# Designed miniproteins, single chains, continued (5), part 52

Each design is a single chain, and the fold is of that chain. pLDDT is the mean over its residues in the fold that is shown.

## One batch from the design tools (miniprotein)

Design m17791
Fold by ESMFold2-Fast:
Structure m17791 (fold): chain A 72 residues (1-72)
Amino acid sequence: MEGEELVEEGKRHVDQAEKALEEGDYEKALEHMDQAVRYAKEAQKLGNYKGAMEVYKRVAKIRERLSAEGKL
């Protein structure tokens, strides 16, 4: 599927955001979330809606955690 490399880059940034959140580095977590969303948007433009949605779902989960902690 087109954009598969972009999806994998997005997933790597989600992994880094989750790690940063666990370490209490909210600034780094937000930075990696922004990068993950950018890669997902580019994958979506190439027609990889399924891969983009997987990245968006993981970013949404991190946003929920940040919101619960009052960091968003």
Scores: mean pLDDT 83

Design m17792
Fold by ESMFold2-Fast:
Structure m17792 (fold): chain A 98 residues (1-98)
Amino acid sequence: MSKEVFDLDVEAALLEIQVAIAKRVLPRIIASGDKEALKEMLEWLKKTQERIKELIARVESLDVSEEEKPVVDNILATLRDSLKEIEKMIKEIEEALK
């Protein structure tokens, strides 16, 4: 596996973990009524959304060997799933801030 594919796989995995933590914590922040904490989480989610979109574009631009294609496909699936979770959390925060 190339270093670039390896580095992208690690970055995708770290982002997946961070998104999972945010998803786990979000219901408690909503229940607390802490609007400042919700706004800070919203800013983090929007920045993370931009980073994930940049990573998807970078991964899609890679010319990889047939042996690396399954790893690249898995990276893309992980990033796209993380993006969907972020979009859902953004919606939940925007509703809570009404």
Scores: mean pLDDT 88

Design m17793
Fold by ESMFold2-Fast:
Structure m17793 (fold): chain A 83 residues (1-83)
Amino acid sequence: KEEYLEELRRLAEELGAELITVEYDEEMTEEQYRQAVGTYKALAERLKERGEGLKAIVLLKGAADGDKVEEEVKEHIEEVEPV
C-alpha cells in the first residue's frame, strides 16, 4: 500500500506533477495499487520519450484500470519543452 503510493509520488516528482488522492470509504486493494502504478509508470516512460510532463497524477476510487487512468491523466498532461 504505502510502497505503491511512494512509487506514485516518485513518478509525480519526476514528471513535475501533483499527486492527488481522492478519499475512499474503503482502501484500494494491493492489486488495484499495482495496476495504477504500472499504468502511470508506462505513461511516464512514453511522456519522457516525447519530452512531455504531467500536471497531476490522480488516484481515484476504483480507477485502477488502464483505460480510465490514461483518460484521466491525459486531461492533466501539459507539454514541457526541453530547456
Scores: mean pLDDT 57

Design m17794
Fold by ESMFold2-Fast:
Structure m17794 (fold): chain A 78 residues (1-78)
Amino acid sequence: SSILRAIGLTLRGIGYVLDGDPEGALKVARELLEEFPEDEFARKLAAKLAEMAAEVARKQGDDELAKEAEKLAEEAKK
């Protein structure tokens, strides 16, 4: 089921956020967009993961990764 796959990927991404791994969270956000490019639900989940990854990256002082994550979040919202 595509919805169960999207949920599973999202839980994995949240796990990376909680572990302080914004790169891992951003990779999962990209996987959601690549596997489900036209799925509105998956795109919203990817946008939220990318937003969380950006916040974690900013707190860690990784401004480049934060900008990359913010760009992916905006792309996922289109």
Scores: mean pLDDT 86

Design m17795
Fold by ESMFold2-Fast:
Structure m17795 (fold): chain A 69 residues (1-69)
Amino acid sequence: AVETTVSIKTFTVVRESPDGVSTETTRYVVMKTTKNGEVLDVYSVSVGADAAAQEAAKKKIEEQKKKLE
């Protein structure tokens, strides 16, 4: 088959301070591109908390996708 698949997956990482009184949550968006079951590219971007950072992350994913087409 002559098909390329693009998978977008979100990872959430929670970090706890050594004393257990604080936590930090970071989100990552990972774009994985495969062709015939082989991985061609893996691109990841951290997602900020504000709307502008989220839009920037989406734009980076789309730009990377276009480079692999």
Scores: mean pLDDT 67

Design m17796
Fold by ESMFold2-Fast:
Structure m17796 (fold): chain A 91 residues (1-91)
Amino acid sequence: MAEETIRLIEEYAKLLGKKLGAEVEVEREGNTLTVKIKSSKTGKEFETVFELGKRKVKIKEVDLNTGEVEEDVVPIEELKKALKEYLAKQA
Protein backbone atom coordinates (compact mmCIF):
# COMPACT_ATOMS: atom_id res chain seq x y z
CA MET A 1 0.00 0.00 0.00
CA ALA A 2 2.60 2.61 1.03
CA GLU A 3 4.88 1.57 -1.87
CA GLU A 4 2.20 2.34 -4.51
CA THR A 5 1.45 5.74 -2.94
CA ILE A 6 5.17 6.63 -2.82
CA ARG A 7 5.61 5.57 -6.48
CA LEU A 8 2.67 7.78 -7.52
CA ILE A 9 4.08 10.78 -5.62
CA GLU A 10 7.53 10.27 -7.21
CA GLU A 11 6.01 10.02 -10.72
CA TYR A 12 3.89 13.13 -10.10
CA ALA A 13 6.87 15.14 -8.79
CA LYS A 14 9.05 14.22 -11.80
CA LEU A 15 6.30 15.07 -14.28
CA LEU A 16 5.49 18.36 -12.50
CA GLY A 17 9.17 19.37 -12.58
CA LYS A 18 9.39 18.63 -16.32
CA LYS A 19 6.16 20.54 -17.05
CA LEU A 20 7.19 23.60 -14.96
CA GLY A 21 10.90 23.57 -15.90
CA ALA A 22 11.77 23.30 -12.20
CA GLU A 23 14.43 21.21 -10.45
CA VAL A 24 12.85 18.43 -8.38
CA GLU A 25 14.57 16.28 -5.77
CA VAL A 26 12.77 13.34 -4.12
CA GLU A 27 14.11 11.62 -0.99
CA ARG A 28 12.55 8.67 0.82
CA GLU A 29 13.11 7.65 4.45
CA GLY A 30 10.82 4.77 5.43
CA ASN A 31 7.24 6.00 5.04
CA THR A 32 8.32 9.66 4.74
CA LEU A 33 8.82 11.19 1.29
CA THR A 34 10.43 14.63 0.88
CA VAL A 35 9.96 16.54 -2.38
CA LYS A 36 12.04 19.67 -2.94
CA ILE A 37 11.15 21.95 -5.87
CA LYS A 38 13.33 24.85 -7.01
CA SER A 39 12.16 27.26 -9.71
CA SER A 40 15.03 28.55 -11.88
CA LYS A 41 12.81 31.43 -13.10
CA THR A 42 11.94 32.91 -9.67
CA GLY A 43 14.55 31.34 -7.36
CA LYS A 44 11.69 30.18 -5.11
CA GLU A 45 12.18 26.90 -3.25
CA PHE A 46 9.51 24.69 -1.66
CA GLU A 47 9.88 21.52 0.39
CA THR A 48 6.89 19.18 0.72
CA VAL A 49 7.03 16.31 3.22
CA PHE A 50 4.58 13.41 2.92
CA GLU A 51 4.27 11.27 6.07
CA LEU A 52 2.36 8.10 5.17
CA GLY A 53 0.20 6.65 7.94
CA LYS A 54 -1.93 3.49 7.76
CA ARG A 55 -5.02 5.34 6.40
CA LYS A 56 -3.98 9.00 6.08
CA VAL A 57 -1.08 11.04 4.77
CA LYS A 58 0.20 14.19 6.45
CA ILE A 59 1.39 16.78 3.93
CA LYS A 60 3.68 19.57 5.14
CA GLU A 61 4.71 22.27 2.68
CA VAL A 62 7.51 24.69 3.62
CA ASP A 63 8.34 27.85 1.68
CA LEU A 64 12.14 27.83 2.08
CA ASN A 65 12.38 31.55 1.18
CA THR A 66 9.97 32.78 3.91
CA GLY A 67 9.85 29.84 6.36
CA GLU A 68 6.03 29.67 6.09
CA VAL A 69 4.54 26.24 6.76
CA GLU A 70 1.21 24.77 5.61
CA GLU A 71 -0.03 21.39 6.86
CA ASP A 72 -2.89 19.18 5.65
CA VAL A 73 -4.04 15.62 6.34
CA VAL A 74 -5.79 13.64 3.60
CA PRO A 75 -6.97 10.02 3.28
CA ILE A 76 -4.41 7.88 1.42
CA GLU A 77 -7.07 6.60 -1.02
CA GLU A 78 -8.08 10.19 -1.88
CA LEU A 79 -4.45 11.16 -2.56
CA LYS A 80 -3.88 8.00 -4.65
CA LYS A 81 -7.02 8.70 -6.71
CA ALA A 82 -5.97 12.31 -7.36
CA LEU A 83 -2.42 11.30 -8.36
CA LYS A 84 -3.64 8.48 -10.67
CA GLU A 85 -6.09 10.86 -12.37
CA TYR A 86 -3.39 13.49 -12.89
CA LEU A 87 -0.87 10.97 -14.28
CA ALA A 88 -3.51 9.46 -16.61
CA LYS A 89 -4.22 12.90 -18.14
CA GLN A 90 -0.50 13.32 -18.92
CA ALA A 91 -0.10 9.87 -20.54
Scores: mean pLDDT 78

Design m17797
Fold by ESMFold2-Fast:
Structure m17797 (fold): chain A 80 residues (1-80)
Amino acid sequence: MSREEIRRLLLAAAKEAGERNPDASEEEAIEDIAEILAERLGVPEARERLVKLAREAIARGWSGRETFERAVELALELAE
């Protein structure tokens, strides 16, 4: 799977999560996005790793762009 394919899947997961639960809190949105992405990757264990990454990003004050790129790298690693 290519890095570009992972980026598209992550963006699609974020859109789908927002459509499924538009009133979601930030925490709920993170969990929904991670679940959808893990399902689309076919790697259920990716969910917990992605949620952990997003929580770490919030705690460390990473930008949305930095968080997104790190999530793409993690998903690439897990998809191999």
Scores: mean pLDDT 81

Design m17798
Fold by ESMFold2-Fast:
Structure m17798 (fold): chain A 107 residues (1-107)
Amino acid sequence: SELEKKYFDEAENIIMEIVPESLKEKAQKLLDEARKLLDAGASTIDVLVPLLRAITGEEDPNAFVGGALFYENFSLGDVGVAIRALIRDLKMNKEEVKKLAEKYLKE
């Protein structure tokens, strides 16, 4: 939906502000792959959680949403709240996210 694309665009902008210049190409490639899934009908939360795990090196599939199936019990408004919380956490923890990206996005 247009709202889900809007949330994804906001998250992309924040991620690209956080990642160092040397990793922007890799981050953009991951974002482009996530956007293709979103355009194919995946929800924003379904594409953002794996993307954030790839960027931060988080191995727990339940991270960021409290569980891989957690969002499936939410209404559309509750999913929006979860997405907004992830975006806020990115903004509040830019320094830590940058350090994790430098560690885990580096090939």
Scores: mean pLDDT 71

Design m17799
Fold by ESMFold2-Fast:
Structure m17799 (fold): chain A 85 residues (1-85)
Amino acid sequence: MDLSIEQYERISKIVKSSKNNLIVLAKESETTFRYALLDPEGNLLDLGIIEANSFEEAIEKLEKKYNKKLKVLEKIDENVLILEL
């Protein structure tokens, strides 16, 4: 996942404050999103790419993949969301 230093710092703070599994969802293009699933200790559990035209569509596809509703915890900026699994 190719993130700016500012995005990484904000994500790191959220991960350290959470005791739940988190998904970092980043927009890479108009039709492509990259995701990373982290455990409460910050270990990478899963990563991948989703074809979607919006964050809402990408989130719906992730909810179907994990068979769980996802909670939006934080919008880091226009290109990065943090979700709670």
Scores: mean pLDDT 81

Design m17800
Fold by ESMFold2-Fast:
Structure m17800 (fold): chain A 62 residues (1-62)
Amino acid sequence: SLEEKIQRAKELLREYLLLRGQTDQEFIEGVLRELTAHLDLNPDMVDDVISYLEKENERLRA
């Protein structure tokens, strides 16, 4: 479902921010709220966002 995909995108974005050294929890939660609002307006982008973040997170973990 779209809701499950948005939740997956949020999990991946949280991991991405942490891998990049972000420690400000209020900032992280704010960015995740912005992602949710953006994907609610543009649900066709959700699969591209997931694919991008999965690839970037794999690169950053290497």
Scores: mean pLDDT 86

Design m17801
Fold by ESMFold2-Fast:
Parts: structure tokens; C-alpha cells; sequence
Structure m17801 (fold): chain A 93 residues (1-93)
């Protein structure tokens, strides 16, 4: 069911957020938004919207998240539920 896959994505987001927060030394600022979209790319619900400072290992954690999320996102899309990711990464001064 789409709800079960969506729950798995939400749990993966929460786990990834905790891992990023645990990294010592802040080198970058991450703005990350994850939305539910309709078939016309309109936002129906915002699942995650954060601005957080992260350490250098955060990029690897985000890459691992993307790899784990990709099959879940594809499975949801087959069920008519679409996920949008938007992110901005800025080096801290």
C-alpha cells in the first residue's frame, strides 16, 4: 500500500536527519525540502522542510539517503504518488 511506502520514506528521512545532526564540525548549510506532489507537480503536502548546518560527512549521508529513497520514490510514482526533492548546499564562511 502507498501509505506503508510513505511511512518507510518518512522513517528514512528521520533517521538521516539524526545522522546529519550527530556530525561534529559544521562546514556547510543544507536547505532541504521534501514534498508530496500531484501529477502536475503541485505540492499537496510538505513532508520535510529544514535548514541545518552539517559537517563534511553529511554529503555521504545524503548520497546514501538518495540511494535508499530512489526505489521507494519509484514505487510510489507507480501508485500515483509523487515525491519532490529540492535542496541547496552552501559552504559556511
Amino acid sequence: MAEEILKEIKELIEKTAKEIAAIPGKTHRLKLRIDLLDEKNNVTETLYDVEVDMGPEGLKILEEFAKKAEPLVKELAEKGVYIGFSGELTELP
Scores: mean pLDDT 78

Design m17802
Fold by ESMFold2-Fast:
Structure m17802 (fold): chain A 81 residues (1-81)
Amino acid sequence: MEELALEVLERTKELVEKSLPPEVAKKVTEQLDKIGELVRQGDWDGAGQLEQQLADSLSDEEQKILTKAAAEAGREVLAAA
């Protein structure tokens, strides 16, 4: 379970770096790293809270790109599992 979630986060970071402007991608990837640390600790509530804070910090366009990246990452990781 945790390994799959962490693989999705890593793939999401790669897709975000390709899809968002560098300064926005850096903010998103830094927040995804913090979410990954909470997942490794088993703090799913904290991870969810940071995901919401990240979404609230982004424009509608940026949120859409992040959502698509996360969905694509999830599909790729599940297909490879």
Scores: mean pLDDT 80

Design m17803
Fold by ESMFold2-Fast:
Structure m17803 (fold): chain A 71 residues (1-71)
Amino acid sequence: KEAEEALAKGVLAYRDGDYETALKYFQEAIEKAPEDSNIRITAYRLAAKAAEQLGDEETAKKFKELHDKLS
């Protein structure tokens, strides 16, 4: 499943400290996931964390708001 594959790649990149790559994969997981799916909710949360690690407060805030809207 495309969204799950992107999420898994993002998690591996995040674990390796590659937050830039992790954020890109989490964004792909969001795009490919069904709108109200648990995988999309999880991807929003993880994208926010990756953005925080990069110091990208604007992107982190956006994904936190999207996460809160779905959960």
Scores: mean pLDDT 82

Design m17804
Fold by ESMFold2-Fast:
Structure m17804 (fold): chain A 65 residues (1-65)
Amino acid sequence: GDALQRALLDQLREAIYVTKDAERVRALADEIAALPEEQQRRLLELARSSGDVVLEAAAHDALAA
């Protein structure tokens, strides 16, 4: 399943749009970067498929560090 990847994206979206918590965004980016490559790839696919360009950019930025 992709439950972990969906949960991370949902938390990232909340941190960006609801709480506007830059420290939480950074902590979630570190969690995303620590995922196995296959799970990272799936997370990026889910972010892209969401149609949310800000969320997709945040997911890409997490993996570019």
Scores: mean pLDDT 84

Design m17805
Fold by ESMFold2-Fast:
Structure m17805 (fold): chain A 74 residues (1-74)
Amino acid sequence: MSPRVEEFLRRVDELMERFRAARTPEEAGRELVRFQEEYDRALAGITDPADRAEARRVGERALEEMLRRFEELS
């Protein structure tokens, strides 16, 4: 994997932990927005198809989990 994908995968773990620590919809919403912004930036920098597919798979799964949990808090 490229350094950009490796960094993004590490960052996803960090952002997911921050999101899981959120106690209010306001806190969860801020972390969700941060994740989405970082995900969009990561994808913009990844051009290799295999690296892009891996980043999308991990990013989409994380986003789906965050959205589901956000609905539970809202």
Scores: mean pLDDT 80

Design m17806
Fold by ESMFold2-Fast:
Structure m17806 (fold): chain A 100 residues (1-100)
Amino acid sequence: MKEKIKKLLDELMSLPEAEFFKEPIRHPLNPDEPYFPYGDISLDELKKRIDAGEIKSLEEFVEEMRRLIDLAIAHFEGTPLAEAARKVREKLDELVEKLK
């Protein structure tokens, strides 16, 4: 399972649009605080959680990815970052479909 989840994350991170989500989005006026209200959500943090064994199933991984995507769309609607989040969602759905 861990190997399949890591491969999925690696394929998602290969998207140019994934660069926006590699590191936690920081508030421009207070860089020590996360921009999102629920902590440092990013692809690098998800990778650390997978490596630590905290994400144990494909379902848990997909839920965490969708949480990141939904927060980005909600907070940055009408911006290139929200469009990048939609592209990451499309790729996630494609990759998950191939694993069914």
Scores: mean pLDDT 73

Design m17807
Fold by ESMFold2-Fast:
Structure m17807 (fold): chain A 90 residues (1-90)
Amino acid sequence: MEAARQQQLAERQAEAERLARLLDAASKSLEASVSKEIGELAREASRLYRRGAEDPARLEEDTAQAEELISKYSELLNSLISNIEELLDK
């Protein structure tokens, strides 16, 4: 197996672990102050990244699913930020 492929896999696993940690922290913070749905999306994305980081066979599939959830999470979060900014500007 080529060293480049092993390094790419290791980098993807490290990125998945990093994103899982960030989403776990975000999930705990968001559950206190935002909708249950946003918290659930963050937790599910974190779970998928952690599973992918632990199991190379699932890494690609779980990362793709987590990225879709993060896109949805970002849309909902941006909508909330816009709503908060509008409230603060009133």
Scores: mean pLDDT 70

Design m17808
Fold by ESMFold2-Fast:
Structure m17808 (fold): chain A 117 residues (1-117)
Amino acid sequence: MTPSAEELLAEYEARLAAATSAEQRLEIFREFARAVKERLSELSVEEAKRVVEFARAVVHELYRFGSKEQTAEAIEIARELLRAIKEKFPDDEELQALVDEALADIDDIEAGKFKGA
């Protein structure tokens, strides 16, 4: 039986909290992004906000503790996922602003992580 979007989000949030390495966090994020994309049509605005927060949290953790390669992959996954959410909810001004803030934050992280590369 396919889990609800709420159950799926709760499962991945718990898995992320239990992760002890950058590689584990990145693998969880790959699975999370795939699962969310498959369920995108079923997301509420509140669930979409949780997806934005999850993506931002993973990128921040990999920026701090991951390699440049792991951080770059997380940024790519996050940008694709955030753009998909933005396209799904074009008329929700609050969610559009939240996604734009998350994308700007990720751009700042990318600049900081790869400065002098």
Scores: mean pLDDT 82

Design m17809
Fold by ESMFold2-Fast:
Structure m17809 (fold): chain A 73 residues (1-73)
Amino acid sequence: SLEERFAELERIEAQIADPSLSLAELQALGERALGILREMRAAAPDDPRIDELLARLQRVAGEAYLRLKAEEA
């Protein structure tokens, strides 16, 4: 269901926010999240929650990516 897909994205968001996350895990979770968002958009094209979730996930993933890159330097 659409609500189960929202719950899955919430779990992915929590995993991306985990400080033990690796770059490879971030890439895998990002690809999975985009796939789920694409399926949700196909099922509910006018649902504003999908755009809000995409924006939130992009912000959280961007923060995680910058943190991981700083750890490499």
Scores: mean pLDDT 83

Design m17810
Fold by ESMFold2-Fast:
Structure m17810 (fold): chain A 92 residues (1-92)
Amino acid sequence: AAVAAPVDLKAEVVSPTKVRISWSTANAEPVTFNVYYKNLETGEEKFLGKIKNATSGSLEVELEPNTTYEFWVKASNSAGSAVSEPVTVTVP
């Protein structure tokens, strides 16, 4: 079956310099997640991390204060990949 995109993306400010991104999937079987983020002021995109053989995930990242970021998650298996809708967060 085709891979379903990650759902229920949340980006939460957990400290003055740290954001937690969390998500789940509608896939019945575990997939590999690749997590990315983008600084919307500079346009710089970064790979945050990979979680293998999972149906949900959570990762934390240190970010610059007073900056808006966009996060997205890609789910993949042997059949293909699907990318989530992005979520934005502003670090205060």
Scores: mean pLDDT 83

Design m17811
Fold by ESMFold2-Fast:
Structure m17811 (fold): chain A 98 residues (1-98)
Amino acid sequence: SDYEITTKITIYDVEGNLIGEYTIRSREHNGEIELYPEDVETWRELAERLKSLRIAKVEYEIKIEGDVIYLKSTMELVDANNNLVAIIKTETVMIKLK
């Protein structure tokens, strides 16, 4: 099954201040995910910002409504010394292509 995927990514510091916001679109086909060409630079910027950080904790919430899947996640990111430095919240919508 093919899906069109939109992910909104919001990054907060440890005090709850907004420090980054990104939207990335992709398509799933036969288990492979391909980014929209327009969003490749956005993905590279996000990957560069996060490359020195590790995910310490993840919480997920999934809701399925017919041909639409909603996924919310909250991730806690730590530095090399295991200090919490950022919280990432994602909202993903996957729509089944007909």
Scores: mean pLDDT 85

Design m17812
Fold by ESMFold2-Fast:
Structure m17812 (fold): chain A 72 residues (1-72)
Amino acid sequence: MSVEEATRRLVEAGERLLDDGVSLEEVERGIRTAATSLVVDGRLSEEEAREVYRRAVEAARRKYEEILRKKE
């Protein structure tokens, strides 16, 4: 699995959860767990998983800010 593929999958899953009303904190925990699982399964290195986590969390935070702005 590539960093790009893993990032896309975790971003899509995180955005779906945020749209369903799951908290940003819970989504960030889910992303961390998923990235760790990919390392345990040998699909990513620890360095690749850190990059995936960073990118996916950044995308989730941006999506969350957009959701909050729509309520303002």
Scores: mean pLDDT 83

Design m17813
Fold by ESMFold2-Fast:
Structure m17813 (fold): chain A 73 residues (1-73)
Amino acid sequence: SAAAQAALLAALAGKSRAEAIEVLAGAVFDNEVEARVFRAELEGKSGAEIAETLARTRRLAPVADAVTRILTP
């Protein structure tokens, strides 16, 4: 929902890249293994690689561009 997207973006505001990735993994994945894989996929990646990963993640696809801008200021 738009409210859930706004809440997620608000939770990421002012956070470092590492903190934002941790928040995203916890918000999207209930499974600890999937959350760990997601963090590893984003760690050390370029903005373009992050954008592709977020666009392929169903729950993050609608906000992929906004989240990528937060992770790559």
Scores: mean pLDDT 78

Design m17814
Fold by ESMFold2-Fast:
Structure m17814 (fold): chain A 77 residues (1-77)
Amino acid sequence: RKPSEMDLMDYLLFVEKASIAEVAEKFNIPAAALSERYKRLFPEARSNEEMREGLLSRMTPEEQEELEKIFEEIKNS
């Protein structure tokens, strides 16, 4: 699939290890709104690293490969 704006945000947060505030500023989104979105997706996570681990643990090897391809497309764009 084509990378979405959310895929780019996930790339910056999980691969580039940017803060939620930095990602929110780049996309002109209130940091509180972006923080609430990730809290809803990963309510058990207590850190950005735990959110990343939570995402990966929910994915099959095939889904992880697709995510890596999306991140590679973002990196090369």
Scores: mean pLDDT 74

Design m17815
Fold by ESMFold2-Fast:
Structure m17815 (fold): chain A 100 residues (1-100)
Amino acid sequence: MFEEELKKIEENFRKRLAELRANPDVARIQQLLEQIDRALKNYEKSKKGLEEAIKKNPDPELQQALREELKYSDKINEIMKETREELRRLLAEVAAQAAA
């Protein structure tokens, strides 16, 4: 289940990035960057809460389930960070072309 969900998330970001590369729009690139930045900030909050929940919970089975959730969230975070990097490169490229 998580592997298929990760595949879909990665594919959706890949499609959006390809669309923006084919037809660059500064406003759309900035909007997606803002969405990713907000998601990453929300992830940092959630990660902290989840790490505290793992420490506080005496149940090994629940601790394992929470650790698996954290692992899944970390993979989504990696995909978002990679997409952010590519969007920043595209934005710089488009801005340089617009300044010429």
Scores: mean pLDDT 80

Design m17816
Fold by ESMFold2-Fast:
Structure m17816 (fold): chain A 83 residues (1-83)
Amino acid sequence: SNITQSDNYNNQGIRYLMNGDYQTAIDYFTQSISLDPQNPSSVRNYGSAQSRYYQSQGNNQMAEQVQQQGDQQSQQLRQQRGY
């Protein structure tokens, strides 16, 4: 199902994120969100991967902003879906 495939892409993205391959992680999380736009884990992880990417570019302000936005959106989705 699209939900299961979304979770599979999310799990692959987490592996790349943990290895410091932030651009590949962003691509996997983007695919995950495309299959399930309401996946709170993928939304949060997308924000984290973007945050790490911005840190690598020296943009700490944007890094903090996208991390917080991802965390807030993920929390809203969990509440709306009854998690």
Scores: mean pLDDT 88

Design m17817
Fold by ESMFold2-Fast:
Structure m17817 (fold): chain A 99 residues (1-99)
Amino acid sequence: AVPSKEQVEELNKLIDKGIEAALNGDSDKAREYFKQARDLAESLGLHRQADYADQQYRMTSDISRLQTTINSQNRVDQQIADLRARGYYAEALLLLKEV
């Protein structure tokens, strides 16, 4: 059984939407589209396309986790700088110990 041209076009649209979301920094939306693409490709027996979509899904999950870590680090660094600027050195030192 060969998937229909329409089914392959739908799969390609999901992959394209995933890539576009990832390029726009929307990791959650990218994960959703790549998951849908993986599930569709698996249902169609397109194992190569399913593997590709799953790889992208895992990659966007890792990027989202990394982005959360970086944002948390930057937030703490900004809080320490703000406290120092205001003369609250003791409070700044307490936050530094949490990093």
Scores: mean pLDDT 75

Design m17818
Fold by ESMFold2-Fast:
Structure m17818 (fold): chain A 63 residues (1-63)
Amino acid sequence: SMMDRIIEGAVQLLLSLPAAARRVLEAYRAGDVEGVVRLLREMGAELSPEQALRVAERLAALL
């Protein structure tokens, strides 16, 4: 529940920032987990690799 709220918040933030969303999806498609984590951290979202991947998966499913 709390984890799902954090992930949903990060996804909604990315949907409001198309350039950042594109960079996250590019890193995700390349299998660059560290890149996904770093890009989300640059946006103020301090997430674990597992949480970061769940954000990217949710974002990909919505596009």
Scores: mean pLDDT 85

Design m17819
Fold by ESMFold2-Fast:
Structure m17819 (fold): chain A 70 residues (1-70)
Amino acid sequence: SAPWSEEAEAAMLAALPARLAEDVARAPEEGVDPALLEAVAALLAEGIRARDPAATLARMAALVAEYLAR
């Protein structure tokens, strides 16, 4: 089985809102900015829908660079 089947994509997209809520709730305990987690999750969800992993990686790299430049 391919790791990136339509069934796997649908399951991941369906699970993302609940997982994101859990990660955001825990983020202050880990010292991570919850806004960064939300932005990364949104980019990942968009990338899955667009089926463009190269563009998704480029946008994630740009987001991290913007955070580090602050």
Scores: mean pLDDT 66

Design m17820
Fold by ESMFold2-Fast:
Structure m17820 (fold): chain A 94 residues (1-94)
Amino acid sequence: SNEDILAEVVKRLQEVTRELVAKYPEEADLIERAALAVYTVTSHGLSLGLSAEEIVARVREQVDRILARASPELAAEVRRRVDEILARLREMYA
């Protein structure tokens, strides 16, 4: 269900956010903004009945805009962790 997909995304997002804030405390605000973007875009996309591919594309676009201000090291790690969450969303959506 959409509720199960969103719950899994939220669980993984909370774990990733905690880990990344601990590792990059000086960039905590950017990490939290990226996490909020993943949550809000996913929640909105699911509510609109968008395909998994459309949700993934919109999440990546919003996260990339936020990460334009991040260090290259943080940007690379956030993109990798977000892609792992989005891969799980695709698996649950199928």
Scores: mean pLDDT 90

Design m17821
Fold by ESMFold2-Fast:
Structure m17821 (fold): chain A 67 residues (1-67)
Amino acid sequence: DAAIEILEKLYNEYKHPKFKEIIEIVKKRLKEMEETPLEDVDKLREKNEKVGEEINKLIDEVLKYLE
């Protein structure tokens, strides 16, 4: 959620294609997270945490690029 919003803001501000690619990847992960409810509750929670970590990593990659 916040990750997508931040990345979309960066893409609109800088117009860099790299941000667009990252946004698309993050959106894909969010869709997978929505489909995870098909799994057991405990497994759902673990998978959601993993997806969140992946999204955070993508944000860190963007921030590192700006450094």
Scores: mean pLDDT 67

Design m17822
Fold by ESMFold2-Fast:
Structure m17822 (fold): chain A 74 residues (1-74)
Amino acid sequence: SERDKILEELEELIKEVEERAKEAEKQGNTEMAKKLRKFREGLLKVKEEIEKGKLSDEEARLILDIARHEIEQL
């Protein structure tokens, strides 16, 4: 389903953000690591809302696309 695809992509993004946070810590960029971990917390919240059926597929896709764009700019 579209929802399953969104959840799979969201889980991949959550993993990517955690990896980026670890890299920032390794480079001594503590501020960026904290920012990325807070961003990840937000993504986990979005995942929970999708799983509860509180977000439409269209809304979830838009949130995921925006989040992906933000991470690619870092």
Scores: mean pLDDT 87

Design m17823
Fold by ESMFold2-Fast:
Structure m17823 (fold): chain A 62 residues (1-62)
Amino acid sequence: KEMQERMEKKKLLNDIDEVKKLLKDYSKEELEEIAKRGSEADGETEEERELKFLGLMAQIYL
């Protein structure tokens, strides 16, 4: 559905904000673990792509 593409962009922006809130509650050790796991994900599946994104966010926030 054509409108779903616009909704997906909005959801992605909201996900970034939610990730920032989560990262504030995490310890540096947990952020390093998330960053490592995301780095090891190859992005073959949607779940792995999300892990990779979370890992990048954690690494940037470190």
Scores: mean pLDDT 66

Design m17824
Fold by ESMFold2-Fast:
Order: C-alpha cells, then structure tokens, then sequence
Structure m17824 (fold): chain A 69 residues (1-69)
C-alpha cells in the first residue's frame, strides 16, 4: 500500500495516493502512512488545495501517534 501510494504521489494522482495511505493505516503501517500523508499534504498545499492539505496533515498526525503507541 505504501509503495503504491508513493507511486501515485509521484504521478500526481493525489486521490489514489490518499486512498493507499489510508489502506496502509488500516493494515497497521502507521510509519509509512504518516510519511506519505505528509508528502501528500505538502503537494496539495503547493497547488493551493488547502482543505485537502489540512486533511492529509491531520491523518498524518494521527498515524504518527498510533505508530508511537
């Protein structure tokens, strides 16, 4: 899931990247998911999609906390 999210992010397919990152969280890969969601948030913010960027950052923070137990 993380590898597929990274590939989608690289191609600019942000919706697909977001979905794969959420799938990674569901599978327990919190570290990988938080990293992808941070990169996604940056990319969305750079294109001016502030609402989607905030969502991605919020999910990244949640995943990071889950990774720390």
Amino acid sequence: SVAKAEEALRKGDYETAYQYALEAIKEGDYEGASRILLELGKALGERGDTVSAIRAYSEASRARLLAKK
Scores: mean pLDDT 82

Design m17825
Fold by ESMFold2-Fast:
Structure m17825 (fold): chain A 92 residues (1-92)
Amino acid sequence: SELEKLREELEKVIKEMKELNAQPDSPETRKKQEELANKAVELIEKMRELGAPDEEIRRFEWEIAEASDTLQGGVLALELAVREVLGEWPRR
């Protein structure tokens, strides 16, 4: 299904973000992290449009937050912060 394809692509993006976050901080790694974060947001929006469960969306948003030290070039940090505060995730 299209939803399963988007889930696989998002998991790959999150993995790349985690691997990149383990590298030394540089302008190049920051730019790549920003590009990956923006792609992750686009994939989440598409999954939501296809009827992905809120629980699954929140899980991915949390994983993206853990995978990235810098969320530049988008509203991802705000979206993730809102989800963490308003969601059922017991990390307070």
Scores: mean pLDDT 69

